# Designed miniproteins, single chains, continued (3), part 52

Each design is a single chain, and the fold is of that chain. pLDDT is the mean over its residues in the fold that is shown.

## One batch from the design tools (miniprotein)

Design m9786
Fold by ESMFold2-Fast:
Structure m9786 (fold): chain A 55 residues (1-55)
Amino acid sequence: AAEKDAIIAELQALAAALAQQDPTLAAIISAKIESAKTKSLAQVKSIAAQIKNAI
């Protein structure tokens, strides 16, 4: 369903916005987003929550 793709797109936009303020954190977030692409929707939601808590 489109929900997983929407969450991944939101996280990618967030990582891009952070790149000028904290490029190291942005790189870590980008790596987590790549791993999330192979996960279930429930796991993607969990990863998204972890990323949002790290910011």
Scores: mean pLDDT 78

Design m9787
Fold by ESMFold2-Fast:
Structure m9787 (fold): chain A 99 residues (1-99)
Amino acid sequence: SKSTASRTNSDGKTLAVQIDVKSGKVRVSLPQPKSDKIKVEISFNGKTYTIEGQGESLDNGNQALVEFNVPELKPGDEVTVTVTDSNGNTYTFKFTLQE
């Protein structure tokens, strides 16, 4: 029921996005301090959800976790997640959601 994708940034550090259809939760992990601002856009079925703010600390280092609810997500949805880090770098992830 969880879809996960990861990408390495220019510094060799890993970003990850996880979508859990059953809970409607989207989790984004970034290699930056939680105090730094993160922007996450989720687009599916002609809708866009935008979250800006600070994350929670993950892995007790310069990792930030941002979690938010998108209760309209369904299995089979094609979802694009665009993450903008505190330095203005953008990362795009595409998912076809599974049960």
Scores: mean pLDDT 72

Design m9788
Fold by ESMFold2-Fast:
Structure m9788 (fold): chain A 71 residues (1-71)
Amino acid sequence: MEEKIEKAKEEIKELLKERGMLDLYTEEQIERMAERYVRAEEVKEKLEEAKKRGDEAALNAEIEAEALAEA
């Protein structure tokens, strides 16, 4: 997870630099954005694995319950 966050941070920083917005965000804010992005990617990975295994409905219910609990 940490490696994925680091890669996401680099991509976000590059995009912000190109848009001239890097100075509008702190390192901490960029890290939080990267963490959210990685979390969303993990959810996608779970859904893809469930589809391949045929357990999509059960996994979707679990993911929805987790999202509601975290909110």
Scores: mean pLDDT 70

Design m9789
Fold by ESMFold2-Fast:
Structure m9789 (fold): chain A 66 residues (1-66)
Amino acid sequence: SMKTYTYDSMIEALKEYKENGKITKEAELAINTVKLRLRRQGKDTNLSEEELIDEAIKYIEELKKK
């Protein structure tokens, strides 16, 4: 897709998913990226959906600081 996703828009999508249960493509992509990152780090990927959302938000906020 030629659509540009900002870190802020991805964080907003993840927060909305946490609050109302509506999953967007941006939220799904962020969660899948964090699952892959956790797997590479040898961490448990059997987290709750809420824990995965929180890890995704944390990771994107970390990326914004670069």
Scores: mean pLDDT 75

Design m9790
Fold by ESMFold2-Fast:
Structure m9790 (fold): chain A 78 residues (1-78)
Amino acid sequence: SLAEAIAEVLRELGVPLPDEEIRAMAEAMALLVEGLSAEEAGEKLGVAPSTVVARVGTAVRLTGLSLLELARRARARL
């Protein structure tokens, strides 16, 4: 899945977080890349929209890469 591919990219980039947090970030990122709003992604994940935004923001901050670049790298693995 795109979420699993994003999680693998985050692991390879050395994101220093527990695997559960990396997976949660990857799931949020996959939904936004698929065209869902933060509100729609939050509804699917059972979290607030602000939590979706925070998860994606943490991934971007820790990797130094944009959401689109992280998604591009993940899609190249599929």
Scores: mean pLDDT 87

Design m9791
Fold by ESMFold2-Fast:
Structure m9791 (fold): chain A 80 residues (1-80)
Amino acid sequence: PEPNIELINKLLEEAQKLAKAGDLEGAEAKVREAVELVRELYPEISDAQAEAALRAAVEAIRAGRPDEIRDAFVAGLQSA
């Protein structure tokens, strides 16, 4: 797979692991890192799409659904 996608997936994987461990602040920080990386590597992604991805992934973390973080992030990027 493309190295940029692998790095984003790694950050979201780390967020999932942190959320499962009860570190919600650490999980949110990893999601924010993934959003910044998307902004840097994919300039075609709008600020609205990046914000939607952040909000969707953070909502999954706060709702106690860490397994949904990646899917929520991707859905957010597509929904704006």
Scores: mean pLDDT 82

Design m9792
Fold by ESMFold2-Fast:
Structure m9792 (fold): chain A 89 residues (1-89)
Amino acid sequence: STDQDQAIRGSRGIARSLRDYTRRVRTLLSRDPQLQPLADQLVRLTRQAVDLADRGVRDPSNSIDDLRQTLRLTRQAGSLGQQGLDLGR
């Protein structure tokens, strides 16, 4: 269905964005050891979200639910990232 195809495309897009975000977080971790615990949490959440997004692409039977779960994890990661920015001010 069109909705399923859109969910699969969304999952691919989110996975790509999360991989880029994880790379940036790793770069920050190498520069500020005080941010290491928060960076580690962000890496764990983004890995879980990427794994779910990749599953949704490989097995489209649950693609919409997998996308919803991926979005929930992405929001959690974004919240932690914002918290890190607030602490660094």
Scores: mean pLDDT 71

Design m9793
Fold by ESMFold2-Fast:
Structure m9793 (fold): chain A 68 residues (1-68)
Amino acid sequence: SSRRLAIAHEVRRTLEARGAPELGERIAEAIRSGDLDTARALIREAQAAGVLSEEEAANFLAAIDTLE
């Protein structure tokens, strides 16, 4: 869906801006393929690594939850 692609694109852009483009692409691909459990796990890893803030991670997780 266009919403799924928009969320994937926004995650990728955010991770790329934080110097983690490979992680951003992995998360974006998980979202695009509908592997939402992998996407959630990788977002939590990005937060734990300090790449995403707590607020950014929470917002992306909430957005992914709306895709189910």
Scores: mean pLDDT 88

Design m9794
Fold by ESMFold2-Fast:
Structure m9794 (fold): chain A 75 residues (1-75)
Amino acid sequence: SGRETALKGLETILEKVKAGELDGRGAAAALGMLGRDSGDPEVERHLQEAARRALEAGSQEGAAEAVEWGLKQVR
């Protein structure tokens, strides 16, 4: 399902952010792509908002918080 795909992708993005491999901009791009690829309009809406928050925060810590928020919305 789109939600299962999104949850798996969100966990991967969070691991990369925590590892310092993705900043806020990188996380936002990954979240936006994941939302589109989910095929679920509600999931895409939540991931677009998570992407906006990650981009606005800019930091690794703020990006992690944005991804964790997205996980909470999609679960």
Scores: mean pLDDT 87

Design m9795
Fold by ESMFold2-Fast:
Structure m9795 (fold): chain A 73 residues (1-73)
Amino acid sequence: MDEVLEILRKGAAQLNEEGSAVLEELAEKLEAGMPLEELRKELQRRFAETTDVRLRAALHEAIRVIDEILKKA
């Protein structure tokens, strides 16, 4: 949980305004109690919608970490 939030927050700090806004929105949803399975779907949707290589990399890393967490549950 905290590892996903850390990835989203660190990514937001390093990206431009548009990429930062996407990652901050996703971090807020996670903090609000969105299930990891639903967050994963949202991350996949955002990944498909963006052409920003840095944003795609951050989204992909978050998906990877969520997949590792879900395998352990």
Scores: mean pLDDT 80

Design m9796
Fold by ESMFold2-Fast:
Structure m9796 (fold): chain A 70 residues (1-70)
Amino acid sequence: SEKEKIYEELKTYVETALEQMKTLSAEEIKKRKEDFIKQLEEWKKENPEFAEIVDDVKEEFEKKVNEILK
């Protein structure tokens, strides 16, 4: 389905961002986290039909970032 395709694309985008963040300082990770969440919220505003998918992806992203920061 279209929703499944969007979920997989957003998940890939998030995983790529997380891999890049593993090489950064804690301060840079926090800044990248804020910027990325802002980008997801802007996309959600333009695509409200996918709001639940964006919220799920955002929650998973925040959890993974916290794991990187310990």
Scores: mean pLDDT 82

Design m9797
Fold by ESMFold2-Fast:
Structure m9797 (fold): chain A 112 residues (1-112)
Amino acid sequence: AKVVQILRDALEKAVEATLEASKPYLSEEDYEKIKELLKKFVEYWTKAVAALLAGDREKAQEYGKKAEDYLQKALEIAKKQGEETLKKFNEAFEKALEEHMKPAVEEAQRLL
């Protein structure tokens, strides 16, 4: 659905912006690990949204939990580097969600 594509593209941009902003606070190895985990986060989050829009609440919950698990693993790697690294990662992610996801959600709502 067009709605799912709009939201996926926006989340992908938010994740990319978060990774760029967080790169100075991460080792090369941890950057690559977080990048891979966030790719899985986007994949399962997108599946959760698609299931939710299709009225499949059970699949939406299952995929949503997987997305959250991948995001939590990425946060654990950032936390391992220290509280400041975790704080910078969270601030960057929140800012990126505001910049990319908020307008995409507003566009998606106009199509529903």
Scores: mean pLDDT 86

Design m9798
Fold by ESMFold2-Fast:
Structure m9798 (fold): chain A 90 residues (1-90)
Amino acid sequence: NKIIEIVEKGIKDVEKALKDKKPFEEIKKIAEEYLQEASELALEANDEKSEKILSKTAEEFLEVLGSNLSAEEKAKKIIELLRKTLEELK
């Protein structure tokens, strides 16, 4: 499943960026790009279940970005969100 592979790769790249102490803007961009790619794949495949799951993830992602948490806490919540999304996609 290409959508699952994209989300798994996104989790790994976000975790690596956090370990490497990359700026939050880079971590945010990585997560945004993988979520966009996964959503485009779901739409192209007419996968309504994955589209709904990824739409909810996008909303929760924006909530994390708008929160008063530190950059590190936001990055950790993004990883948790992506992992939750991965389990829902399986």
Scores: mean pLDDT 88

Design m9799
Fold by ESMFold2-Fast:
Structure m9799 (fold): chain A 103 residues (1-103)
Amino acid sequence: APEVEALEAAKVQLYNIEQIDKADKEIEKVKEEAEKNGLSQEELNKRIVEILKKTQDEIDAYAKEAAQKAASSRAEDVEKLRKEAEELSKKIKEAINEYSQKR
């Protein structure tokens, strides 16, 4: 049923949102540590980039596992989930680039 396909797509979206929220909270903690300890902007940016890269790796791993799990599913469902994961991946890469350029 179309409802099953929508549910699987929603699971991928929820996972991506959870990973981004986790990364945001880790970045917030790093910013608090920087403020308390007088961390340089360069060191702060490096830690933020590391968190974002780790988040990207987790999302990529989940997308690959989802694709493998869906090997017996319809090709259209697999492609839709892959595109959704890829789009979020692009947003994370853009954030990494922005932090790398900003001091």
Scores: mean pLDDT 70

Design m9800
Fold by ESMFold2-Fast:
Structure m9800 (fold): chain A 80 residues (1-80)
Amino acid sequence: MALSPEAQRVVAEIEAEVRARLEELAADPSLSRQEIEDLLNQHLARLVQEAAERHGLSREERIAVANRVGNALQAALDAV
């Protein structure tokens, strides 16, 4: 999938924010794995929507960004 330079930048920004949030949530001993996963998925969905609107991403770019970040989040969750 060909991402524009803008879409690639958006992916990198969202991946960094999601990773920081995962580290924060994983450090909280009161949260279960399922609660962490649910909170991260909600955060990811919001970040993708906000970034797509802010950067004026096309429908194709938005789908590509969502898939790329979603795959990265799933891999990070599987590593926890």
Scores: mean pLDDT 78

Design m9801
Fold by ESMFold2-Fast:
Structure m9801 (fold): chain A 65 residues (1-65)
Amino acid sequence: MDDKIKRRLLEESLATGGLKQALEHDVGEVSLGKKIRIKGPYRVFLRLGEDGRVEFERIERKVLP
């Protein structure tokens, strides 16, 4: 993910609903590097590093209600 996008997500979350919402993304598909692509209802979690950069933390499969 681009640093520009990461920073924008943080700014939007702080304005609208807090940091947690900016650091969680729901996806139907996720790519782990250039050759790995995982399909399904997943949630991607990002975290803040020491330098204020957003880093990949983990991915979870969403439990359907």
Scores: mean pLDDT 51

Design m9802
Fold by ESMFold2-Fast:
Structure m9802 (fold): chain A 85 residues (1-85)
Amino acid sequence: LAAELAATIARYEAGEASEREVADAVGRYLTATSSVDPEAIRAILDAEVAGDEARVAELMAGMSEEAQRDLLAAVAALAAAVEAL
């Protein structure tokens, strides 16, 4: 998971992977480390890739407080895992 994400980011920096492949790797990591619905994670990542900040805010606001906390915790864990690799 974290190693796969780090490898995909490294490939993207080398020009060997697309932005979509990075988004998919992030989505897999967040889905595995949180209880948030995979479709919700995908929708948020699609909006981020599109640069639609308002849509990201709407999608997150539409989530339950429990799901929002779980996603934020997973994002923090993701940042720590990437730093460890």
Scores: mean pLDDT 73

Design m9803
Fold by ESMFold2-Fast:
Structure m9803 (fold): chain A 99 residues (1-99)
Amino acid sequence: DEQEELAKRFGISVETLYALQRAIEIALADPNITPEEAEKEFLAIIGLQIGLLEKKMSDEELQELAEYISNGEYDKAVELMKEHGILEEAKRILEIIKE
């Protein structure tokens, strides 16, 4: 199961991974989210994917990023991404998606 393998890489339970995915889906569907809040959330989600694919973050750092996202701590997520040099790439990907 790909979900079980991903959860194992983060050192979290499959239930925690599902909670993270659910938080992303709920946020994307929230009509009360401001454009600024939505942008930070999309950046955090994109950043997590970049971290996973490009190996620019350790599994421990990816787990920390995932936990910030699952807790709605998007400012902390964005700052962690900035520290690891993935924020600017995430911004470029977000702008492509917006087109």
Scores: mean pLDDT 70

Design m9804
Fold by ESMFold2-Fast:
Structure m9804 (fold): chain A 78 residues (1-78)
Amino acid sequence: SSKEKALEKGKEHEKKGEEAEKKGDLETAIKHYSKAIQHYLDAGDTESEDKSLRKLAEVLKKKGDDERAALIEKAIEG
């Protein structure tokens, strides 16, 4: 199904984001976590979407983008 394909793409991008973050490639990590979030949203996987949003916020803080990180954290909290 389209939802299953979205979930698979979300997992793939989350993994690539984690690999990039481990290597210190923050820009690549941001790109992959952002794609993972979009795919998890399409899949309706709120828990994985939340996890990827939190990881994106952490990477943004490491990059010094505290404003965007705070915006994401506020959205997660409701």
Scores: mean pLDDT 87

Design m9805
Fold by ESMFold2-Fast:
Structure m9805 (fold): chain A 92 residues (1-92)
Amino acid sequence: MEREEIEKKLEEQLEQFEKDLEQLKAYVEKNKATDPSVLPQALEGLDRGKKGLEQLKEQAKKEKVSQSLLDKIEELLKKIEDLKKYIEELLK
């Protein structure tokens, strides 16, 4: 696959990850007091997202994509970890 095709696909995947994280955070905030299943479901989703994003990061490094895309992957990984910690604190 050409680098440009990889970068475009990665951009689309990262945009989807960002939207999914925003939706998940909003869902947790809205439902954390009324639906106890929200927190473990969110943690499972975040673990799957992290695994997927780590795979994208490995592929991106091998394909030598732009630094801005690598930085975006790192930003999203940090957001996943921050949200996981927040949810874990809510479960205590």
Scores: mean pLDDT 81

Design m9806
Fold by ESMFold2-Fast:
Structure m9806 (fold): chain A 81 residues (1-81)
Amino acid sequence: MASLEEVEEKRREALRLVEEGRLEEAARIVVDTFRDLGLEKAAENFERTVRELLEQGRLEEARELIKMAAQLALQYHREQV
């Protein structure tokens, strides 16, 4: 299972990829983080929603969702440990 440090590193990497406009790669990091935390259903729901936003060209909303989800994964891990 991912450590707090690993989750924080993944969050920083996801945010960096968002700033670079690499939204699909950023979303993948968040999905992998949710799965590492055992949050399979959250991973599936996030992946589907981000894909739909990207397909619709809603890039601002996709960026905000990725940033929010990355932060929520970190908060969840902090509350469990």
Scores: mean pLDDT 79

Design m9807
Fold by ESMFold2-Fast:
Structure m9807 (fold): chain A 90 residues (1-90)
Amino acid sequence: GSMSEEELLKRIRKILDEIRKIADELKKLGKTDTADRFLFEADILEGLTLIAVGISRITGEPQVDILERILKKLEELLAEAKAELEKAKA
């Protein structure tokens, strides 16, 4: 079945942390513009997550569908960040 709101939020927070750590490593390797792009996209997806949580609290209805879409976008962003980090290390 679909993930719970609590499970989605835990996974979202973990992936945001992973992207931000990769962005820090990219900055150390001189890839500042690439790192800033990932940080900007991560900040937008975190903002959308906070909005979804706010809607859930006001309506009493878990916003699972939007959180699943945010998680998918974060997983895609993390894969791109990992690929750029490997490329920067070469």
Scores: mean pLDDT 90

Design m9808
Fold by ESMFold2-Fast:
Structure m9808 (fold): chain A 105 residues (1-105)
Amino acid sequence: SAEEALFNAEVELGLILIVYAIAKRFNDPDAVAEKFLELAKKALEEIKKAAKDKSLAEKALKLAEELKEILEELLKKVKDPELRKKIEELLEEVDKLIKELKKIL
């Protein structure tokens, strides 16, 4: 369900924040960037599912904006060119969703 997808997105974003906090402590953002990308992709897919329910669009927008902020912070710290490209591609998808959600709200 769309409500379950929203909950799943919130859980994935929470996990991303925990992994980011750990990465900051050990000063190795590249080592965890692949795990961040995995969680971020899952979060985006769940946000997209939740966004199909118009009554959840405002909450989906908020989660998409939070995901964008996390990915932008990760991009500032990641040095590996292939990982940077994957983060940029995911940011483009998140930005597209944000624009679509703002247009219908």
Scores: mean pLDDT 81

Design m9809
Fold by ESMFold2-Fast:
Structure m9809 (fold): chain A 75 residues (1-75)
Amino acid sequence: EKPFPALGPLSKLSREELVDWLADALNVPREVAEKILEWIEKTGKKGSEITLEDVRKIVDDPELAERIYRFLKGP
């Protein structure tokens, strides 16, 4: 599992490049990665403040939500 880098280090990338990177890192469709990125931008929460319930609001698959949550929390 790859730790999620702070959005700041990726800020020089275009939105499309961020979506592509996130889709690859999470092994999810680009549409799902785009939805995740929009949510991160909207909430402004730090990784440590993100809850599993926050992630479940943006994805319908509970297994995928848990995987995203673990990824955002890091190792």
Scores: mean pLDDT 67

Design m9810
Fold by ESMFold2-Fast:
Structure m9810 (fold): chain A 94 residues (1-94)
Amino acid sequence: MELAERLREIAQRVEELADKARKDGTASPEAVRDAYAAAHFLYQASEALEKGDLERAVRFLEQAIEALRDAISKGMTELEPLLAEVERLLAEVR
């Protein structure tokens, strides 16, 4: 499923931004942990979509959105475009 692949690509980009913020010291440890949590939930949503479990995928996408919002609220504003993309994809599966 193309949607599942796209979620994995977003998860990878979130992890890369979290790694960069951690190495550069540009974000709090709390923000970085929230970003890693978001990536984890996006990988779980992708797996659920591949299995055809739309209800589970929606729950993981909602958890990813909350984690992204938490990371952004703590200073990782570079995640804002990725949050918008995840919100759009959630609308497509609902």
Scores: mean pLDDT 87

Design m9811
Fold by ESMFold2-Fast:
Structure m9811 (fold): chain A 95 residues (1-95)
Amino acid sequence: EFRLSPLQKEVARLALEMLERLAEAMEAGASDEELFKIAEEFFRELAELAEKELGYDAEAIYKAGVESFKELLPTLTAEELREAAAELRAALAAA
């Protein structure tokens, strides 16, 4: 049974792309600055989508997302990112 809205599917696709890019970059030995840039690109796209579809403040969403990622980054592993990406991919395929 299909449970995701079109907006939820788009958010999940953006998140999936970010998770896969972060995992690949981490596996390649990318710097924290390079990982941060991937996250910044994702949160900007997410913020613009939220503004367009829901009327949320894009800059507030972007800033909050980037700040959260900065705090989370030291605890992230490529394996965890790959697992999260696999779960999102399965959910999108089922929807």
Scores: mean pLDDT 81

Design m9812
Fold by ESMFold2-Fast:
Structure m9812 (fold): chain A 66 residues (1-66)
Amino acid sequence: SNISQEEARKIAKEILGDKLVDVKVNDGLFTVTVSSMPPVDALVELARKLQEKSGEGSFGLEVIVK
């Protein structure tokens, strides 16, 4: 993945706001931890932006509610 954990966190913060707890990136898998379940539209937008900026390679998005 061509995107850093810091850039992924920035994208997630812009979309999820105060619901965002943490973001981890491992080999194209993005693990996003949230305080409450976001709207489906927000999750779709998050996946779209992360995939677009990640470029070539494997892409996965995992959402964890804490």
Scores: mean pLDDT 81

Design m9813
Fold by ESMFold2-Fast:
Structure m9813 (fold): chain A 103 residues (1-103)
Amino acid sequence: KVEVPPHALQLVRPSPLLRALLERVGETREYLTYNELEALVLRYIAREQLLDPENPNIVLLEGTPLGELFGVSSLDLLDTAAFRARLLRNVTPLSPEEQAALL
C-alpha cells in the first residue's frame, strides 16, 4: 500500500556499525523509520563536524567511521539518491509481519 513513499514509513534495523554511530547522537532503538534514520545520520554529521566549511553540501568522510561504512571519501548531500542508496545498504528492512507486530 504505496500512497506514501514506502521508504519513508518502512522500519529498518541499522547494521551494528551504523547503530554505533547513531548511539553517539543518543539513538539506541533497535528499529527506526528511514526518515528517522536519515535525520539521525545528518545529526551525526553535524555533531562530528564532517561538513566541508567551504561547501556545506559536501560531507568529508575520509578516515571517518561513516566513510568506512559508506566506502567513500566524500558525499554530496544534494545527491539524495546516492545518500539514500548508501543508507539502505547498511540497514535490514523489517518484514511487513515484523512491522505489524511492533506497531
Scores: mean pLDDT 76

Design m9814
Fold by ESMFold2-Fast:
Structure m9814 (fold): chain A 88 residues (1-88)
Amino acid sequence: DLVKKMLELLDKNTVENVGEALGLLKKYFEKGEELTPELEKVKDKLVEVMTELLLKEAQEESSSEEELKKRLEGAEEIAKAIVDEVLE
């Protein structure tokens, strides 16, 4: 079950696991498969986990409160853009 495997990868909230799940989803769409309700849940979970990883990176890498706030405000939009780019 591809959906189950992707969701299990995303439960670990690591960059490596997000990359693997995103790669599996991309391969699925490259085969011309349709977006099912189950795959919509995987896409939503990918955005959530990627947002969390971007937020963590922002907290570790930001040099100022203003930079941190800007990165926090943009994190979900960036996550959505990355997922949409892969699944075009």
Scores: mean pLDDT 75

Design m9815
Fold by ESMFold2-Fast:
Structure m9815 (fold): chain A 68 residues (1-68)
Amino acid sequence: EAREGEIVLSEKEQKDYEKGYKLGKEAAKNKSEEEIAELAKELAENESQEFVLGFFTGYLEEKAEKLK
């Protein structure tokens, strides 16, 4: 639910971010850095900015968790 005075993502933007986040986490587990770079280029061309932000966030979080 949206509230006034707050930055809220639309339903589509929230879904895009969540999809990107999940994809980024999976890519960090299963793909090389070269494969991730190629995927990131493709996503930046075809997907929303929210998806791309989610992708990088999920990627970085997974890398941090995997080191622990």
Scores: mean pLDDT 74

Design m9816
Fold by ESMFold2-Fast:
Structure m9816 (fold): chain A 98 residues (1-98)
Amino acid sequence: DENGRTELHIAAENGDLAKVKKILAEAKDKVALLKQKNKNGETPLHLAGKNGYANVAQLLLDAAGEEALELLNAKNKKGLTPTQLFMESGKKPVYVKE
């Protein structure tokens, strides 16, 4: 799209595991698709990590095979890796005490 996102970026950002599987199964070059960066320098793995979708992140890493380490070490424009984004996005019960 206009933000440089592919369909794989959007599916990963939304945690749509079925769509991620379909895109990767239909991709002529899975590794090239996995390495594509949006305007923020983020791969689909960064977006899955940012939103805490561990199942999508694992699928993307499995699809990357030997390139999985390169994807895990890829930095966005803020210098953050997918793992760092995942740790920051950790879902926890929010109880606001007055």
Scores: mean pLDDT 76

Design m9817
Fold by ESMFold2-Fast:
Structure m9817 (fold): chain A 68 residues (1-68)
Amino acid sequence: SKLEELIKELVKLLREAGMSDEEIEEIVEAIKNKDWERLEKLLLRAIFLGGDAERLSKLAREIKKLLE
């Protein structure tokens, strides 16, 4: 599904930013639970680690749009 493809791309970017597998699992669970506040907090951490803010924000918006 498109949702699964977007989540895979997000996970790849999070690993490239240096997030741990445990932190990445927390992000995936936040998405599954539609916990957008938790997702935003975890994505800010990825950005502070050196993640691509524009790409991460775009993927998060597309994922949220599919689940709303």
Scores: mean pLDDT 85

Design m9818
Fold by ESMFold2-Fast:
Structure m9818 (fold): chain A 89 residues (1-89)
Amino acid sequence: SEEEIKKKKEELKKLIEEGQAKIDELEAKFGDVFKNSPYYSKMQKGVDTLREALKLLDDPNASKKEVEELYKKGKELFEVPYAEIAKGL
């Protein structure tokens, strides 16, 4: 439905904005130690994957399943490494 698409777009935009802000904050705090880590690479890939999901929601021919798979993948790629960093802080 249009309401479900609107809600998912709002959630994706929020996750992308908050995710990028968290990456930027960690880069500012830890510099190259974070940027050269596998955590940075996974978190950035996660945010980029969520951006791909958002783009697909603007395509009327896009598969709902494909959007959901990118959403889930993007969240996992970001949240798992972020949680591991947070435990060490």
Scores: mean pLDDT 86

Design m9819
Fold by ESMFold2-Fast:
Structure m9819 (fold): chain A 84 residues (1-84)
Amino acid sequence: APKRYHSTQRLSPEQAEAVRRLMLEAVLSANPDLEALRAGLRALGLSDEDVDYVVSVVERLRSRPDLTDEAKRAAVEGVVAELQ
């Protein structure tokens, strides 16, 4: 059963799924549009603090080409869990 997390923002399951998709697209893309990522996260109702956090994680994962796609997906799932 999914466990509830208390973070700076409490995402609905639909928001969490959308955040996961946006992050995976940005992290796994060869040429990510981080402006579109920020706009998409804001459109989902994330706070500026949570938007900045998510973008920072994406930038950090993108700077690590040594990580496998599986490891990058696991990191994205961890961030989404923190926001739920």
Scores: mean pLDDT 77

